# Designs tried in a protein design run: designed miniproteins, single chains, continued (5). Part 8

Each design is a single chain, and the fold is of that chain. pLDDT is the mean over its residues in the fold that is shown.

## One batch from the design tools (miniprotein)

Design m16244
Fold by ESMFold2-Fast:
Order: structure tokens, then sequence, then C-alpha cells
Structure m16244 (fold): chain A 92 residues (1-92)
């Protein structure tokens, strides 16, 4: 079970269930699931999916993304051009 602190538990669980419904696991790389994450964020938070490719790292997993420090993740998203409001929605 993942630590719920980086995302609200409801959104974290919805993302996990969404990814599993598409056949992904928490150990898959962000690059492999980037499209599914973009779809989820757009549908749930209204976030511009164009930033999602910039979130992917060849070595980062879905679990790493979900467990990212809230402050660091928010700063990372803002630096990528995500609005402060959308970064708050993703990290709250």
Amino acid sequence: ELKPYELPEELRQELIDFLKSKGYSLSDTLAEVAEAIAEFLKEKLGVDPRFVPALVSPTATVEDFLNADRVSLKTYLINLGVSEEDAEKITT
C-alpha cells in the first residue's frame, strides 16, 4: 500500500484503480503510463496534458510519482509551466 501524503487518498486510489483498469502496475515506468496519467489528470483536475511528457523519466515509476514530496512535486510542475492553481490541484 502506498503512502497517501503526496495526493489526497481518494485521488491516489482513483489513479491507482484507473491505471490497473488499463493493465498497468505501480512498478511500471512513468514513460510507459504517461498517456493514461495525462487522461486521468485531464478528466479529474482539468490539467493541461501537454506537461505530462516532461514528468516522465526513464527511471521513475508510478510509485515514485505517487510518493513524491508534495512541495518538490509542486515546484517541479510550476517550473514545467503548469499553473500554480493546477499544481495545487495535483499535489493537494
Scores: mean pLDDT 60

Design m16245
Fold by ESMFold2-Fast:
Structure m16245 (fold): chain A 78 residues (1-78)
Amino acid sequence: DDAELVLKVAEAAARLFEEGRVGEAEALVRMTAGVIVATSEDPERARRIADELIEAVAAAKTAEEVLEAGRRAAEALE
């Protein structure tokens, strides 16, 4: 379940963000986005959702914003 994967990864990325490990949080999200696109039955839709998630996390200033980005991506994958 891609939505469930995104939520789990968003929680992990938010924890990394709280620890000041922003680069690792961004890398984790980019890797997960790649997996979603590679395993999707609709790669075009998956790429749009993945790009929005990557962009939102890169722009995030707080762990809460990272969690919100993950939640929005998970909802879009349903």
Scores: mean pLDDT 83

Design m16246
Fold by ESMFold2-Fast:
Structure m16246 (fold): chain A 66 residues (1-66)
Amino acid sequence: GEAEKYERELALAEEFRKQKTPEERGEFARSHLSEEELEVAREVGRKLREIGDSIDRQIATGEPAK
């Protein structure tokens, strides 16, 4: 079920997080994720970086929080 799939994905994410270096994380991901899943992970990571950069720009421009 969906809960079981989510649990498996969380377990994989936890193991991925245990990797000490980005190089080890890349090797772990290639071993445990499909090429399609790696593409999705890269896309999500890119979007999260863009969101972070957007927030940083808003703060830098001195826009009020109201």
Scores: mean pLDDT 65

Design m16247
Fold by ESMFold2-Fast:
Structure m16247 (fold): chain A 83 residues (1-83)
Amino acid sequence: SEEEKVEKLLAEIERLLARAVFYINMAKSNPEYAEEFKQEAIELVERAIKLAEEGLKISTDPEVQERLKRLIDAAEELKKLAE
């Protein structure tokens, strides 16, 4: 169902962003590998943004659309931290 598809999409986006946070923290704790960890975080964030943009195209629920927009904003802030 579309509802199950949206729920799975939101869970995947949140998982990608949580993993990006993990790599940003790893970059801070391991300066010798900081660039590799930052690159991993950026890739995860960009994937999360693409999934959220796809979610906005398929969802007609205003509450879901607002949540996806907030996730994109959070992802863009994480990308700045990883740069």
Scores: mean pLDDT 88

Design m16248
Fold by ESMFold2-Fast:
Structure m16248 (fold): chain A 58 residues (1-58)
Amino acid sequence: TKKKEKEKIQKAMDALSEAMAADPPSEEEAYKIAAEKAGLESPQKMKELVDKGLKERQ
């Protein structure tokens, strides 16, 4: 169970990193692009996964 959650978090963080590298006009646009790239339902879910990943690594 924990392994599958870690994979989702990693994919979300990778997708956000790639979206940010494209220099989007806003943070919301970056999350939207990242969510589509990662196959997530919404930018809000992308933000939740990224937040979890950052907390786990700190």
Scores: mean pLDDT 75

Design m16249
Fold by ESMFold2-Fast:
Structure m16249 (fold): chain A 87 residues (1-87)
Amino acid sequence: MTVEELIEELRREIGRMAKEYNVPEEEQNKLLQLLTQLEEAVRNKEPASKILEIVDKLKELIESLDIPEEEKKRIIEILDQIKKAVE
């Protein structure tokens, strides 16, 4: 799976989770902003350090959400796959 494919999977899973668990609009907007930054960083072939910074911010935000632990685990697993693909 390419990094771009992992990011599309991440976007789908975050969108599904946010709708299913009624994530507040403020948190949804933060997630969307970070996802857009991640997509742009990968598309523009930014340094791995910048991509990893965005991934870490997404992990922190996901961990802070009031959603089931299994959903957090699933999303974090995708983020960890992106991290490994970029490193």
Scores: mean pLDDT 86

Design m16250
Fold by ESMFold2-Fast:
Structure m16250 (fold): chain A 75 residues (1-75)
Amino acid sequence: SKLEELRKKLVEALKAKDEKKADEIANEIIQFVNPPAETRALATKQFKSAIEIAKENPNGAAMLAQSAVDLLEKV
């Protein structure tokens, strides 16, 4: 699915420590899913947190980002 392709690309960007690419993909995921405002705010916050820690903890960043995608799949 498109969402699973985007999830995979986001994880790859975070593991590569490419903060700009990860941010672009995270925004693309939010736009694609178009969730309710509350879910959008929560997912956006989790993606931002994942990107912020990616340099120091790329595996932890990938886990946080995947949790945000899992949240978006439930809407």
Scores: mean pLDDT 86

Design m16251
Fold by ESMFold2-Fast:
Structure m16251 (fold): chain A 80 residues (1-80)
Amino acid sequence: GFDEFQKLVDEAKSLGASSLIAEDSATVLGGLKALGIKASVEEVVKAMEESYKEVQSRGITGTPFRRAVATSLAIEKLKK
């Protein structure tokens, strides 16, 4: 629910994530939980930060495109 989402966002922010990365990390955590994949908030924040660095290195611009690509890359990192 919203309360669970907000708690995950706040935890990600406490680990130094920006608001954008914290929200995307909370969304990824919810998706992984639905797939039965276990990951900590710290592991997901790290994967999101690494994925955003990859998106930047590829020259991808625009917030919706950056979020979609970074989220996809983070999920693939965490499924392995």
Scores: mean pLDDT 80

Design m16252
Fold by ESMFold2-Fast:
Structure m16252 (fold): chain A 61 residues (1-61)
Amino acid sequence: ATATFRGADGTVVTITELADGMGRVTSTGADGSVRVGEVDARAAYGAALASGMTEVAGAAP
């Protein structure tokens, strides 16, 4: 599953669920900077929601 979130500052975060509940998190800043990390997919999804980001596309892990 893949979920995409947008922050009020224009940041876009894409969470792609991988094997064993891990998620690949790609964060794109309003300036076009890209940050990539891997964490627990559900923890990443919850953190995006807790940060006030709005889900714009995808399915929850």
Scores: mean pLDDT 76

Design m16253
Fold by ESMFold2-Fast:
Structure m16253 (fold): chain A 100 residues (1-100)
Amino acid sequence: MKILVVIGAGRDGVFLTEEALLEHKVDLLIVGDAAPTEAELARLKALAEANNVKLEILVAPNGEEAALKAAEKAKELGGEVIIVGTSEELVKLIEEELAK
């Protein structure tokens, strides 16, 4: 299974998701965010549908908890994980959690 983990559903997060989906054949898209807007969720759903990719959206009280939930879900499922996000700190947090 090839999993794309996106932390942050904002404009840049949507852009990074689109770029990654163009470069990689992905089986599952996991999006972690603290406060995604309806517009951001609609864009991500449209991208997932256009690429025939399953979408899992994980909402948490803050970015750190969203990152940890996304990492735990990806680790539970197993497979090749690609991580994208605008926060280097949150991307590193996911990488460290996956390495455990």
Scores: mean pLDDT 80

Design m16254
Fold by ESMFold2-Fast:
Structure m16254 (fold): chain A 86 residues (1-86)
Amino acid sequence: SDLDGLVATLLFLDPDKSGYITAEELREILRKVGESDEEIEGRVKFLIPNGKSATYAEIARRLAAHGGLELSDEELDEIMRMLKES
């Protein structure tokens, strides 16, 4: 499901489950998957617009909005529950 995809993406971006993703961690991950520096900076600016870090909730909502989806608070709570159980 779309929610399962968001959970997988969040676990991929923050495997230590700190509850937030830093711009440096995101750059490292995207570099490892073979994205160009231009693509990396575009994604970092989109997902972490402050240039420092973003919470799981912020990342999940931005990813969903990019895909044309709006997450309800109930769907966000389910995503957070799945992350804790993974």
Scores: mean pLDDT 71

Design m16255
Fold by ESMFold2-Fast:
Structure m16255 (fold): chain A 74 residues (1-74)
Amino acid sequence: PFKDITVTQDGLTAVEAIELQLSDEELARSALRVVDGNGKYGSSLIINLSANDEKVDASTTIVKKGDVLRVPLK
C-alpha cells in the first residue's frame, strides 16, 4: 500500500514533510517518488530513518508547498 501526502509548507526536506504526517510505525523502509508542482516525477528516493552513514536523497531534497510525495507503507 501507498499513501500520498501533500506538502503543506515551503522549505521542508522530503523527510521532514513525511515525518509531519506519518509515524515511524506506519513508515516502512521505503522508496518514495517526489512529484513536482508540474506533475512530473522528480526522482525515486530511499527513506532510511535508521541509517547512520547512508546518504538519503530525501534528507537533502527541498520540497515545495503543493508537492506530492508517494510513500510506501508497511
Scores: mean pLDDT 57

Design m16256
Fold by ESMFold2-Fast:
Structure m16256 (fold): chain A 76 residues (1-76)
Amino acid sequence: MPMKTAVVSEDENGLRVTFFGEETESKVLSVDEAVDWILEQNPELVLVEDTPLGREAAKKLKERRPDLKIVIVKPR
């Protein structure tokens, strides 16, 4: 029912990627692993925390899927 959404936040060991939809799943991944997993999961929306690693992930996602909806959000 809700759109499949990915949330990308910074973690001490890389990027924390969390998917919301029918199920919730979270992993801590490198930038490249996060990009690959997000693209494999095919979300409708990606929310990315405005951090250096988050920006890098957002750029790589947009380069591989220009049609993907990506929103950069300020960290709290």
Scores: mean pLDDT 79

Design m16257
Fold by ESMFold2-Fast:
Structure m16257 (fold): chain A 73 residues (1-73)
Amino acid sequence: MAEEEARLAEEIARLSGHATVELALSPEAMRHAVEVLRERGANEELLRKAEEAIEAGDLPLALRYLIEALREQ
């Protein structure tokens, strides 16, 4: 389970143009990942929750919602 989440988080990092998950935990990188996933037809409710978490400064929670959105594709 954790291994799969780590690999999906790496995919989110790549979508944001970063080489590591740590760099992808910036609000700017997270917003970019939301936009890419929205264009791919990801779950809008999960993307909205990710955006809310980014605005609240809870980047780990935002990453969790982005991973869930990526998994549902």
Scores: mean pLDDT 71

Design m16258
Fold by ESMFold2-Fast:
Structure m16258 (fold): chain A 63 residues (1-63)
Amino acid sequence: NAMEARLDALVAEIRRLEQEPDTPENRKRLIDLGVEATLLAMQLAIDRIEKDPEKVKEEVEKR
């Protein structure tokens, strides 16, 4: 999905920047991209839990 594609793009850019020299600008970008990727990954995890009614129903039925 679009969010997964965005996460993949962020991870690819992080990997590319890791090959660049350690400059303050590159470090700042790596931190910013890392935070954005982490937040997006958490949002994707929440969306998957909500979209998988089978897993959600299994959890509710165990209550």
Scores: mean pLDDT 74

Design m16259
Fold by ESMFold2-Fast:
Structure m16259 (fold): chain A 103 residues (1-103)
Amino acid sequence: MEELLERLKEIALRYYKGREAEFPADLPDPSTEEGERIGLALGALMRVVELLKKNPNVTDEEIEKIIDEVAKRAYELFKAGKSVAELQAELDRIVEEIEKRLK
């Protein structure tokens, strides 16, 4: 479980640094329920990274802090056993909150 949180953070930071975002081969296949839920969490993180990339006033420290915050929040929703629909709705709220914060 701790490993998933660290992997989500690593993928988000790599994407921010200009590397392609991809679904890791060693995670469950996206066609499975588990893989779909992980894919939703990763997708929300990628949306946050795109918001950060569009904001020239965000420092490297703030970028790392926001990625860490969002990854932890997504991981807590994952651990709570939320359905795909509930997870999507909660992740959308997190992304909207971050977008509003960056204004």
Scores: mean pLDDT 74

Design m16260
Fold by ESMFold2-Fast:
Structure m16260 (fold): chain A 84 residues (1-84)
Amino acid sequence: MLNEAMKKGQEALKKLDEAIRLAEVNPEVKKEVQQVRDKVTSLVNQGMASPTGAMTNADEALKLATETYERAKEEYERLKRERE
């Protein structure tokens, strides 16, 4: 279980790093993505400190990262269309 939680936590952080890159086109969105990354990092660290909650924290982290990645991707595509 702990190894699976760590794997999900790492995947969440990778998605957020990608979301930050997509959000480079909009500094305001990038700041929001960075705030979410800090929250996800906190959730992953809390899971490591409390093994009985590790999977729940990892699932929440991955969910939050996925939602944030989709928002950053939508913003990137929107601005890309603006420049045609």
Scores: mean pLDDT 78

Design m16261
Fold by ESMFold2-Fast:
Order: C-alpha cells, then structure tokens, then sequence
Structure m16261 (fold): chain A 55 residues (1-55)
C-alpha cells in the first residue's frame, strides 16, 4: 500500500489492539473514533473474540 495506508494501518492497528486487550480484560470497549471505520470494526470484533475465548 501507499505510505498513507501504512501510517493509517499502524495507528489504527495499535488503537485496535489496545481496545481489544482492554475489552478482553474489562468487558466490551469501543475503539476510538479517530481510527478508520474498518480498523475500528476489527478492534471490536477482536475484543469480542478474546472476551468469548476467556469465557
């Protein structure tokens, strides 16, 4: 991808992972609105999957 895509990916991935980990530990959390909608959705799904795995 382009440099812009790489930057957005890294920022969004970091935010999504942080949200996913927080969701797994403390219950469902929403990723910040500052990330792309695609990465936001991925973070939510990952957090839900991790929470389900813990259960």
Amino acid sequence: GSISDSFQYNVGLSAALTTALNSALNGPQEPPDSVSPELRERGLKLGEALRKLKE
Scores: mean pLDDT 63

Design m16262
Fold by ESMFold2-Fast:
Structure m16262 (fold): chain A 101 residues (1-101)
Amino acid sequence: DKKKVEELAKIVYEEAEKNEKKLLEFIENLDNITDTEERMDKLYEILKEAFEYIFNSSASLEVKIEGATKGLGEWLDKNNVSEEKKELVLTLVEGILKFRG
């Protein structure tokens, strides 16, 4: 569902822009957070409104992951986040959606 992917991508992108300072600080400090569960908890708290919207969506898990990773990926690219850190952050998004929704 292309329209649903674009809707979820927009929600995640707008939430990332709203929380830009906290999200950039999280990404800069990512290497200092060795526990994956703690990384997911921190990212969830920063983008909480977007994740709660996605969890309440009737879309499939596949569409939820595609939309969330697209929206956050576009924000990460705009903010010149390295490919290595981008992959780590997007993997955390997939983990949150698979295991916490």
Scores: mean pLDDT 89

Design m16263
Fold by ESMFold2-Fast:
Structure m16263 (fold): chain A 63 residues (1-63)
Amino acid sequence: MPRSPEELLELIFGQPEVPAGATPEQRAEVARKRLPPEMADAVSAHIRAGDGAGLLAVAREHL
């Protein structure tokens, strides 16, 4: 169970690596496939907005 922000980002972008130059929408889709639906929706919103700090904050709050 990922609890650290680094583990969450690695889960989204590391192991199922998003291609270089991927759009925020493509990154959000990877998050939806890897995370629980409630967390995936919140994380996807922040990815589309380009809000990395908010992404980590929401991930920590949800966990």
Scores: mean pLDDT 61

Design m16264
Fold by ESMFold2-Fast:
Structure m16264 (fold): chain A 70 residues (1-70)
Amino acid sequence: SLEDILEEAQRLYDEAVERINKETDWEKLQEIHKEFINRLKSLGVPGYEGSILLVRLIADATEVWIKKEI
């Protein structure tokens, strides 16, 4: 169901953010961020609300990653 997919998306987000916050190696940070985005894009979410939540999760994880570099 959409709810199950969004729950998985949230789990992936939480794992990615935790990994990003604990990693200091730039190459590994980039790989964590890339893996997260690829996994989210592969979930195949139908509907407007589901798509908006996935975009928000991608944006939030990207912001966390950028904050580590800048």
Scores: mean pLDDT 80

Design m16265
Fold by ESMFold2-Fast:
Structure m16265 (fold): chain A 61 residues (1-61)
Amino acid sequence: SSLEESALQFARQLADSLQLSPAQREALLNGLRAYLAAHPDASFEELMAKLSALLDAVLRA
């Protein structure tokens, strides 16, 4: 979906802006992809909340 593509694009730009390591970038993107697969009806707000939680997890790992 367009929303799914936009969320993944935003996550990639966020990873680049924060200069995440390859492992952190992979964890962030794989986590978001897994969430999208499990929740195909997720709203933009739900996707942003999940992305925030995933980002916190990879930064605190």
Scores: mean pLDDT 85

Design m16266
Fold by ESMFold2-Fast:
Structure m16266 (fold): chain A 89 residues (1-89)
Amino acid sequence: EDELIEKSYEAGKKIVDSLYQEGREAVKAGDLEKAREILQGLEDLANTFRKQAEIAEKKGDEKKAKYYREMADYFNSKIEELRKLIEEA
């Protein structure tokens, strides 16, 4: 179970890292519309993980709740970085 959660976390990090890199390249290219679309996608995913954490907590699944919270926190760190890049562009 912990191994499955760790694998899911690693896969999720790869997805967010990929989206964050696309966002960075969009900012470098001056494509702020694309960068904002990527930012919105990251925010939507973070909100999904936050909702899943609440559902898991309500069901008493503390391990899944922790996983979803950690994923949401990781997404939020990348969201903040990308938002700053867009503001500075």
Scores: mean pLDDT 82

Design m16267
Fold by ESMFold2-Fast:
Structure m16267 (fold): chain A 74 residues (1-74)
Amino acid sequence: VELSEEQKARLLELFRRLDADGSGRVPTDDLGAALLTTPELGLSQEQVVALLRAADTDGDGYVTEAQFRAALDA
């Protein structure tokens, strides 16, 4: 998914806000819901799905900040 530098920064800020316990892991469902309900990000549903699939490579229902950052650059 090709994203602007501003979109990447906003997405990382959103991820950090969702990481309420500071574990560096966010539930995929919570991340997906937040991405779909944040219209200022300018993402389509297809882009959100592609990003989540790229980020959650383990299929464990969680996304780490490192996985999320890698997905933003994919």
Scores: mean pLDDT 75

Design m16268
Fold by ESMFold2-Fast:
Structure m16268 (fold): chain A 79 residues (1-79)
Amino acid sequence: EEDKLLADAKEAMTKLAFTDPEKFAKLADEASKYLASLGPKFDEAAKLFKEASQYAKAGDTEKASKLGKKALELAAKAL
């Protein structure tokens, strides 16, 4: 159940980074701000989403994808 949702989210994140990096960057930036607002246990995930957004804007889609997936996994663990 939860494993499937996380796996699906990580796959969607990877696909978005390579097919629509501009949208990926916007969503990663929004996710970073949202998670930062939820409290300190989400700080690391928020930081990784911010870095993912920056790499996507710089054209480093592979780094952006890896950081985004790691941020998703950390956010799920913090829930």
Scores: mean pLDDT 81

Design m16269
Fold by ESMFold2-Fast:
Structure m16269 (fold): chain A 82 residues (1-82)
Amino acid sequence: MFKVSLSEAQKENMLAAVRRALERARRADDLTPSEQENLRRAEELLETVKTDRDLLEAEITAGVLEISLAVKETIAEQKKKL
């Protein structure tokens, strides 16, 4: 019902979240094909952002990627730190 209108600050926050996920993914040369596809998709969405909905979709895609990578990194760190 209400329009999805994001403030400049909210857009910046979402962009920061997307960038963090992309940065983490780029640092991990150990990406699965699915993770790499999500990385490319999030990058393309970010490049073609014209509406707040596009930004939300980019954030969701990047968020899934970030969670996947964070879980893998946490497991790897715990395994290494045994």
Scores: mean pLDDT 72

Design m16270
Fold by ESMFold2-Fast:
Structure m16270 (fold): chain A 91 residues (1-91)
Amino acid sequence: RAAAVRAMVARLEAARAAAEAAGLDPEAALEEALRRAAEETGMSVEEVRAALEAYVARLAEAARAAGLADATPERVRAAVAGAIALELAAA
């Protein structure tokens, strides 16, 4: 599982770099994704945001346990936002 966590974080970091190179707005894309998820699940945007932040914290902890000592929640959150921006742009 450690290898899978490292591979996931590497893909998220690559997505963040690609989103930056493409001039995308990751924060705007993240807000749009949270709004859509809230509509689809029947949860509030606040509930979906809390679930995302819990996921980010857990992924950052797993990444550090897998040997990525500099994987902070802030860095993982930025990478997730970048990946979401690429996904929404790829229509």
Scores: mean pLDDT 81

Design m16271
Fold by ESMFold2-Fast:
Structure m16271 (fold): chain A 75 residues (1-75)
Amino acid sequence: NLLKQVAANKAVKDFTSKFAFDEKSQLALAVYVGEIADLSANVQELQSKLKKFEENLKEMPHTEEGIREAYKRVS
């Protein structure tokens, strides 16, 4: 779904501009945003899950482990 892919790509750019991620963490971020998009039935659900993911990222260290933990808490 092109609309979900566009929304996912925008989210990766927004998150990398808001948080101080190193290169390896930026790659992990892109992978987990892609997973959230794949698990979302539509753009509305994706946007809801991405907002929850962003809130979780604010509370986690800006590392691969922190991003993974933020993803696990999206449920």
Scores: mean pLDDT 82

Design m16272
Fold by ESMFold2-Fast:
Structure m16272 (fold): chain A 58 residues (1-58)
Amino acid sequence: SAMIKAQGEAARQLIESLRLPEEERARLLAWADRAVTEGDEAALQEILAALKLTPRPA
């Protein structure tokens, strides 16, 4: 719980620092709020998936 909340706070800061489209930013911030407030692991995983997808070697 505490770890998920801390990661949610870090994700929120990352999302705010990124230059994302307004709609995607709002959605990701909503998930980050759930991770911070509720310790929602699923919300945190959705953020990570959305930001990184699957890491692709370039």
Scores: mean pLDDT 72

Design m16273
Fold by ESMFold2-Fast:
Structure m16273 (fold): chain A 110 residues (1-110)
Amino acid sequence: NAVEEVIRDVERATAFAKALFSGDDELVKAIEEISQKIIEELRKKTFSSLDEAYDALREIVLRIAKEEAGLSDEQIEYIKQLLDEARANPDLRDFYLAQIIMIIARNILK
């Protein structure tokens, strides 16, 4: 279903981000914790389409970035651009989502 497809995209992105930073235990832990928050919030919702599921992903990611990671308006605008690219380019979706998760994780650790 739409929720499970978007969750699989987040899980693939998480695995990729963790692989890039294997050996940085603090960053890997932050990546895992952020990904778990996103997945848990997605699982609480019901969607009729992939578009609705991606709109929900966008809302969840932007809220976490603003409220938990304390990202600046400029950083939030960049995250929005990465989300748009992830939605438009399925073949590169895991790379764009991984970059989003990494940016949020790094800012939480600052």
Scores: mean pLDDT 85

Design m16274
Fold by ESMFold2-Fast:
Structure m16274 (fold): chain A 76 residues (1-76)
Amino acid sequence: ERELVEKVVEILRRKGKDDVAEELERLHEQGVDLETAVAILLSQGKVTPEEIKEIGEETGNEQLLKIGRVVELARE
């Protein structure tokens, strides 16, 4: 999980979302799992479902892809 969190943080920073990357790291350091941390950021509008889908595709992580799809459908 730590390696996956580092990859997600790197992608967010490359997209210019340094504040969101820092919040994700903070949540993970506090014992929040990646899926829950991503759900929190999505609920706050700090990331979009489309961005999470893109990150899931780039990292090959099926859980992030699933989260992005579910939230995207719920917001339509």
Scores: mean pLDDT 76

Design m16275
Fold by ESMFold2-Fast:
Structure m16275 (fold): chain A 58 residues (1-58)
Amino acid sequence: TLTQVPGVGPATAERLIAAFGGDPERVDRVSDDALARIPGVGPATAEKVRDFFRQLRE
């Protein structure tokens, strides 16, 4: 789950999912810039979210 990413708590994970239509897979398909625009995410956390999904796919 997204809460396993350092810097992502339950509220931030819900905001990420809600911003992309409630589909966690859409989070991985969105640009890092769009992820960083979500309140509480920022650029460093966006990179960690991307890395987390990369690991799940492999």
Scores: mean pLDDT 69

Design m16276
Fold by ESMFold2-Fast:
Structure m16276 (fold): chain A 78 residues (1-78)
Amino acid sequence: TRDYTVEADIYEAGGRLTMEVKDGDLEDIKAAGRALQMFADRARELGKLDEESLEEALELMKKSGGKAEVTLTGEQLE
């Protein structure tokens, strides 16, 4: 299936970007990829997270049962 949808909450707190998957089978490659894409899109929109960190976020998501969390290491506001 090409149009698989994952429901997730994405929020920033304390200098960390967190995504918590509420619906979707993370054992399915499509579900995991979609969740990571949502997280990547949000991180890119904030302009504070390097794409290199997204792979670690995906691994954390699987270990946490659907929760991905990464520290925002972007530019300092000057």
Scores: mean pLDDT 56

Design m16277
Fold by ESMFold2-Fast:
Structure m16277 (fold): chain A 63 residues (1-63)
Amino acid sequence: SMEKRRELGRKVAIALLISEKPLTVREVAELTGMSQPTTSKYLKELEKEGLIVKEKGGVYKAS
């Protein structure tokens, strides 16, 4: 579906940004133009999928 394609595209974009350097929810939201709640949702999904890890201070990095 279009929604699944959009979610996949958003997750790929976030994963690529974090592969460059560790980022917070706020920083990912600013870079992508997404809201903080939506950004937090995708970051948690990527973390559950084992692609990123959450560190001290709310920073996410590539696993």
Scores: mean pLDDT 84

Design m16278
Fold by ESMFold2-Fast:
Structure m16278 (fold): chain A 79 residues (1-79)
Amino acid sequence: MKEEIFRSAGFTEEEARILAEIVKVDEETARQIAKALGNVDEVLENPEKTSEIIRNLDVSEETKLQIAKALVELERLRK
């Protein structure tokens, strides 16, 4: 399941659920995204670095927007 892929990348169960719900991709693309985001704590604390990672992902512009929206929701959870 996509949630398991994001949990394995270091996201919490709730964060993984939000990512799986907002980012409408297959499991292979979800693994690619999870690997690119890497250390989730560093990603959420460094918006500039995160924006660069998303920009350089080999995914559609629609998927990049979904990732950006999901990360905004994750940041709100950690607030």
Scores: mean pLDDT 76

Design m16279
Fold by ESMFold2-Fast:
Structure m16279 (fold): chain A 82 residues (1-82)
Amino acid sequence: MPLQGKLTQEQVQELIKLADKDGDGTVSRSELVSALKILKSKGAPLNDLDLAELLIQLDPDDNGSVSIAKLQTVLQAISVPA
């Protein structure tokens, strides 16, 4: 898959931390996009297609929000081992 192997475990943890700032267990689509762009600026090898695919996997119904539990599950599936 285009996202598979592109994120380290540390990058996954940082993304979750950046996306769920208030700790309510839910992030908006805009917060997720902002967190991904910050991660990309820190050297994560993510292109616009990778971001689009991740958003589709996390929010397939386009509700504008993502649960942290789903975010963790998807990111664990696409991350590389430590």
Scores: mean pLDDT 70

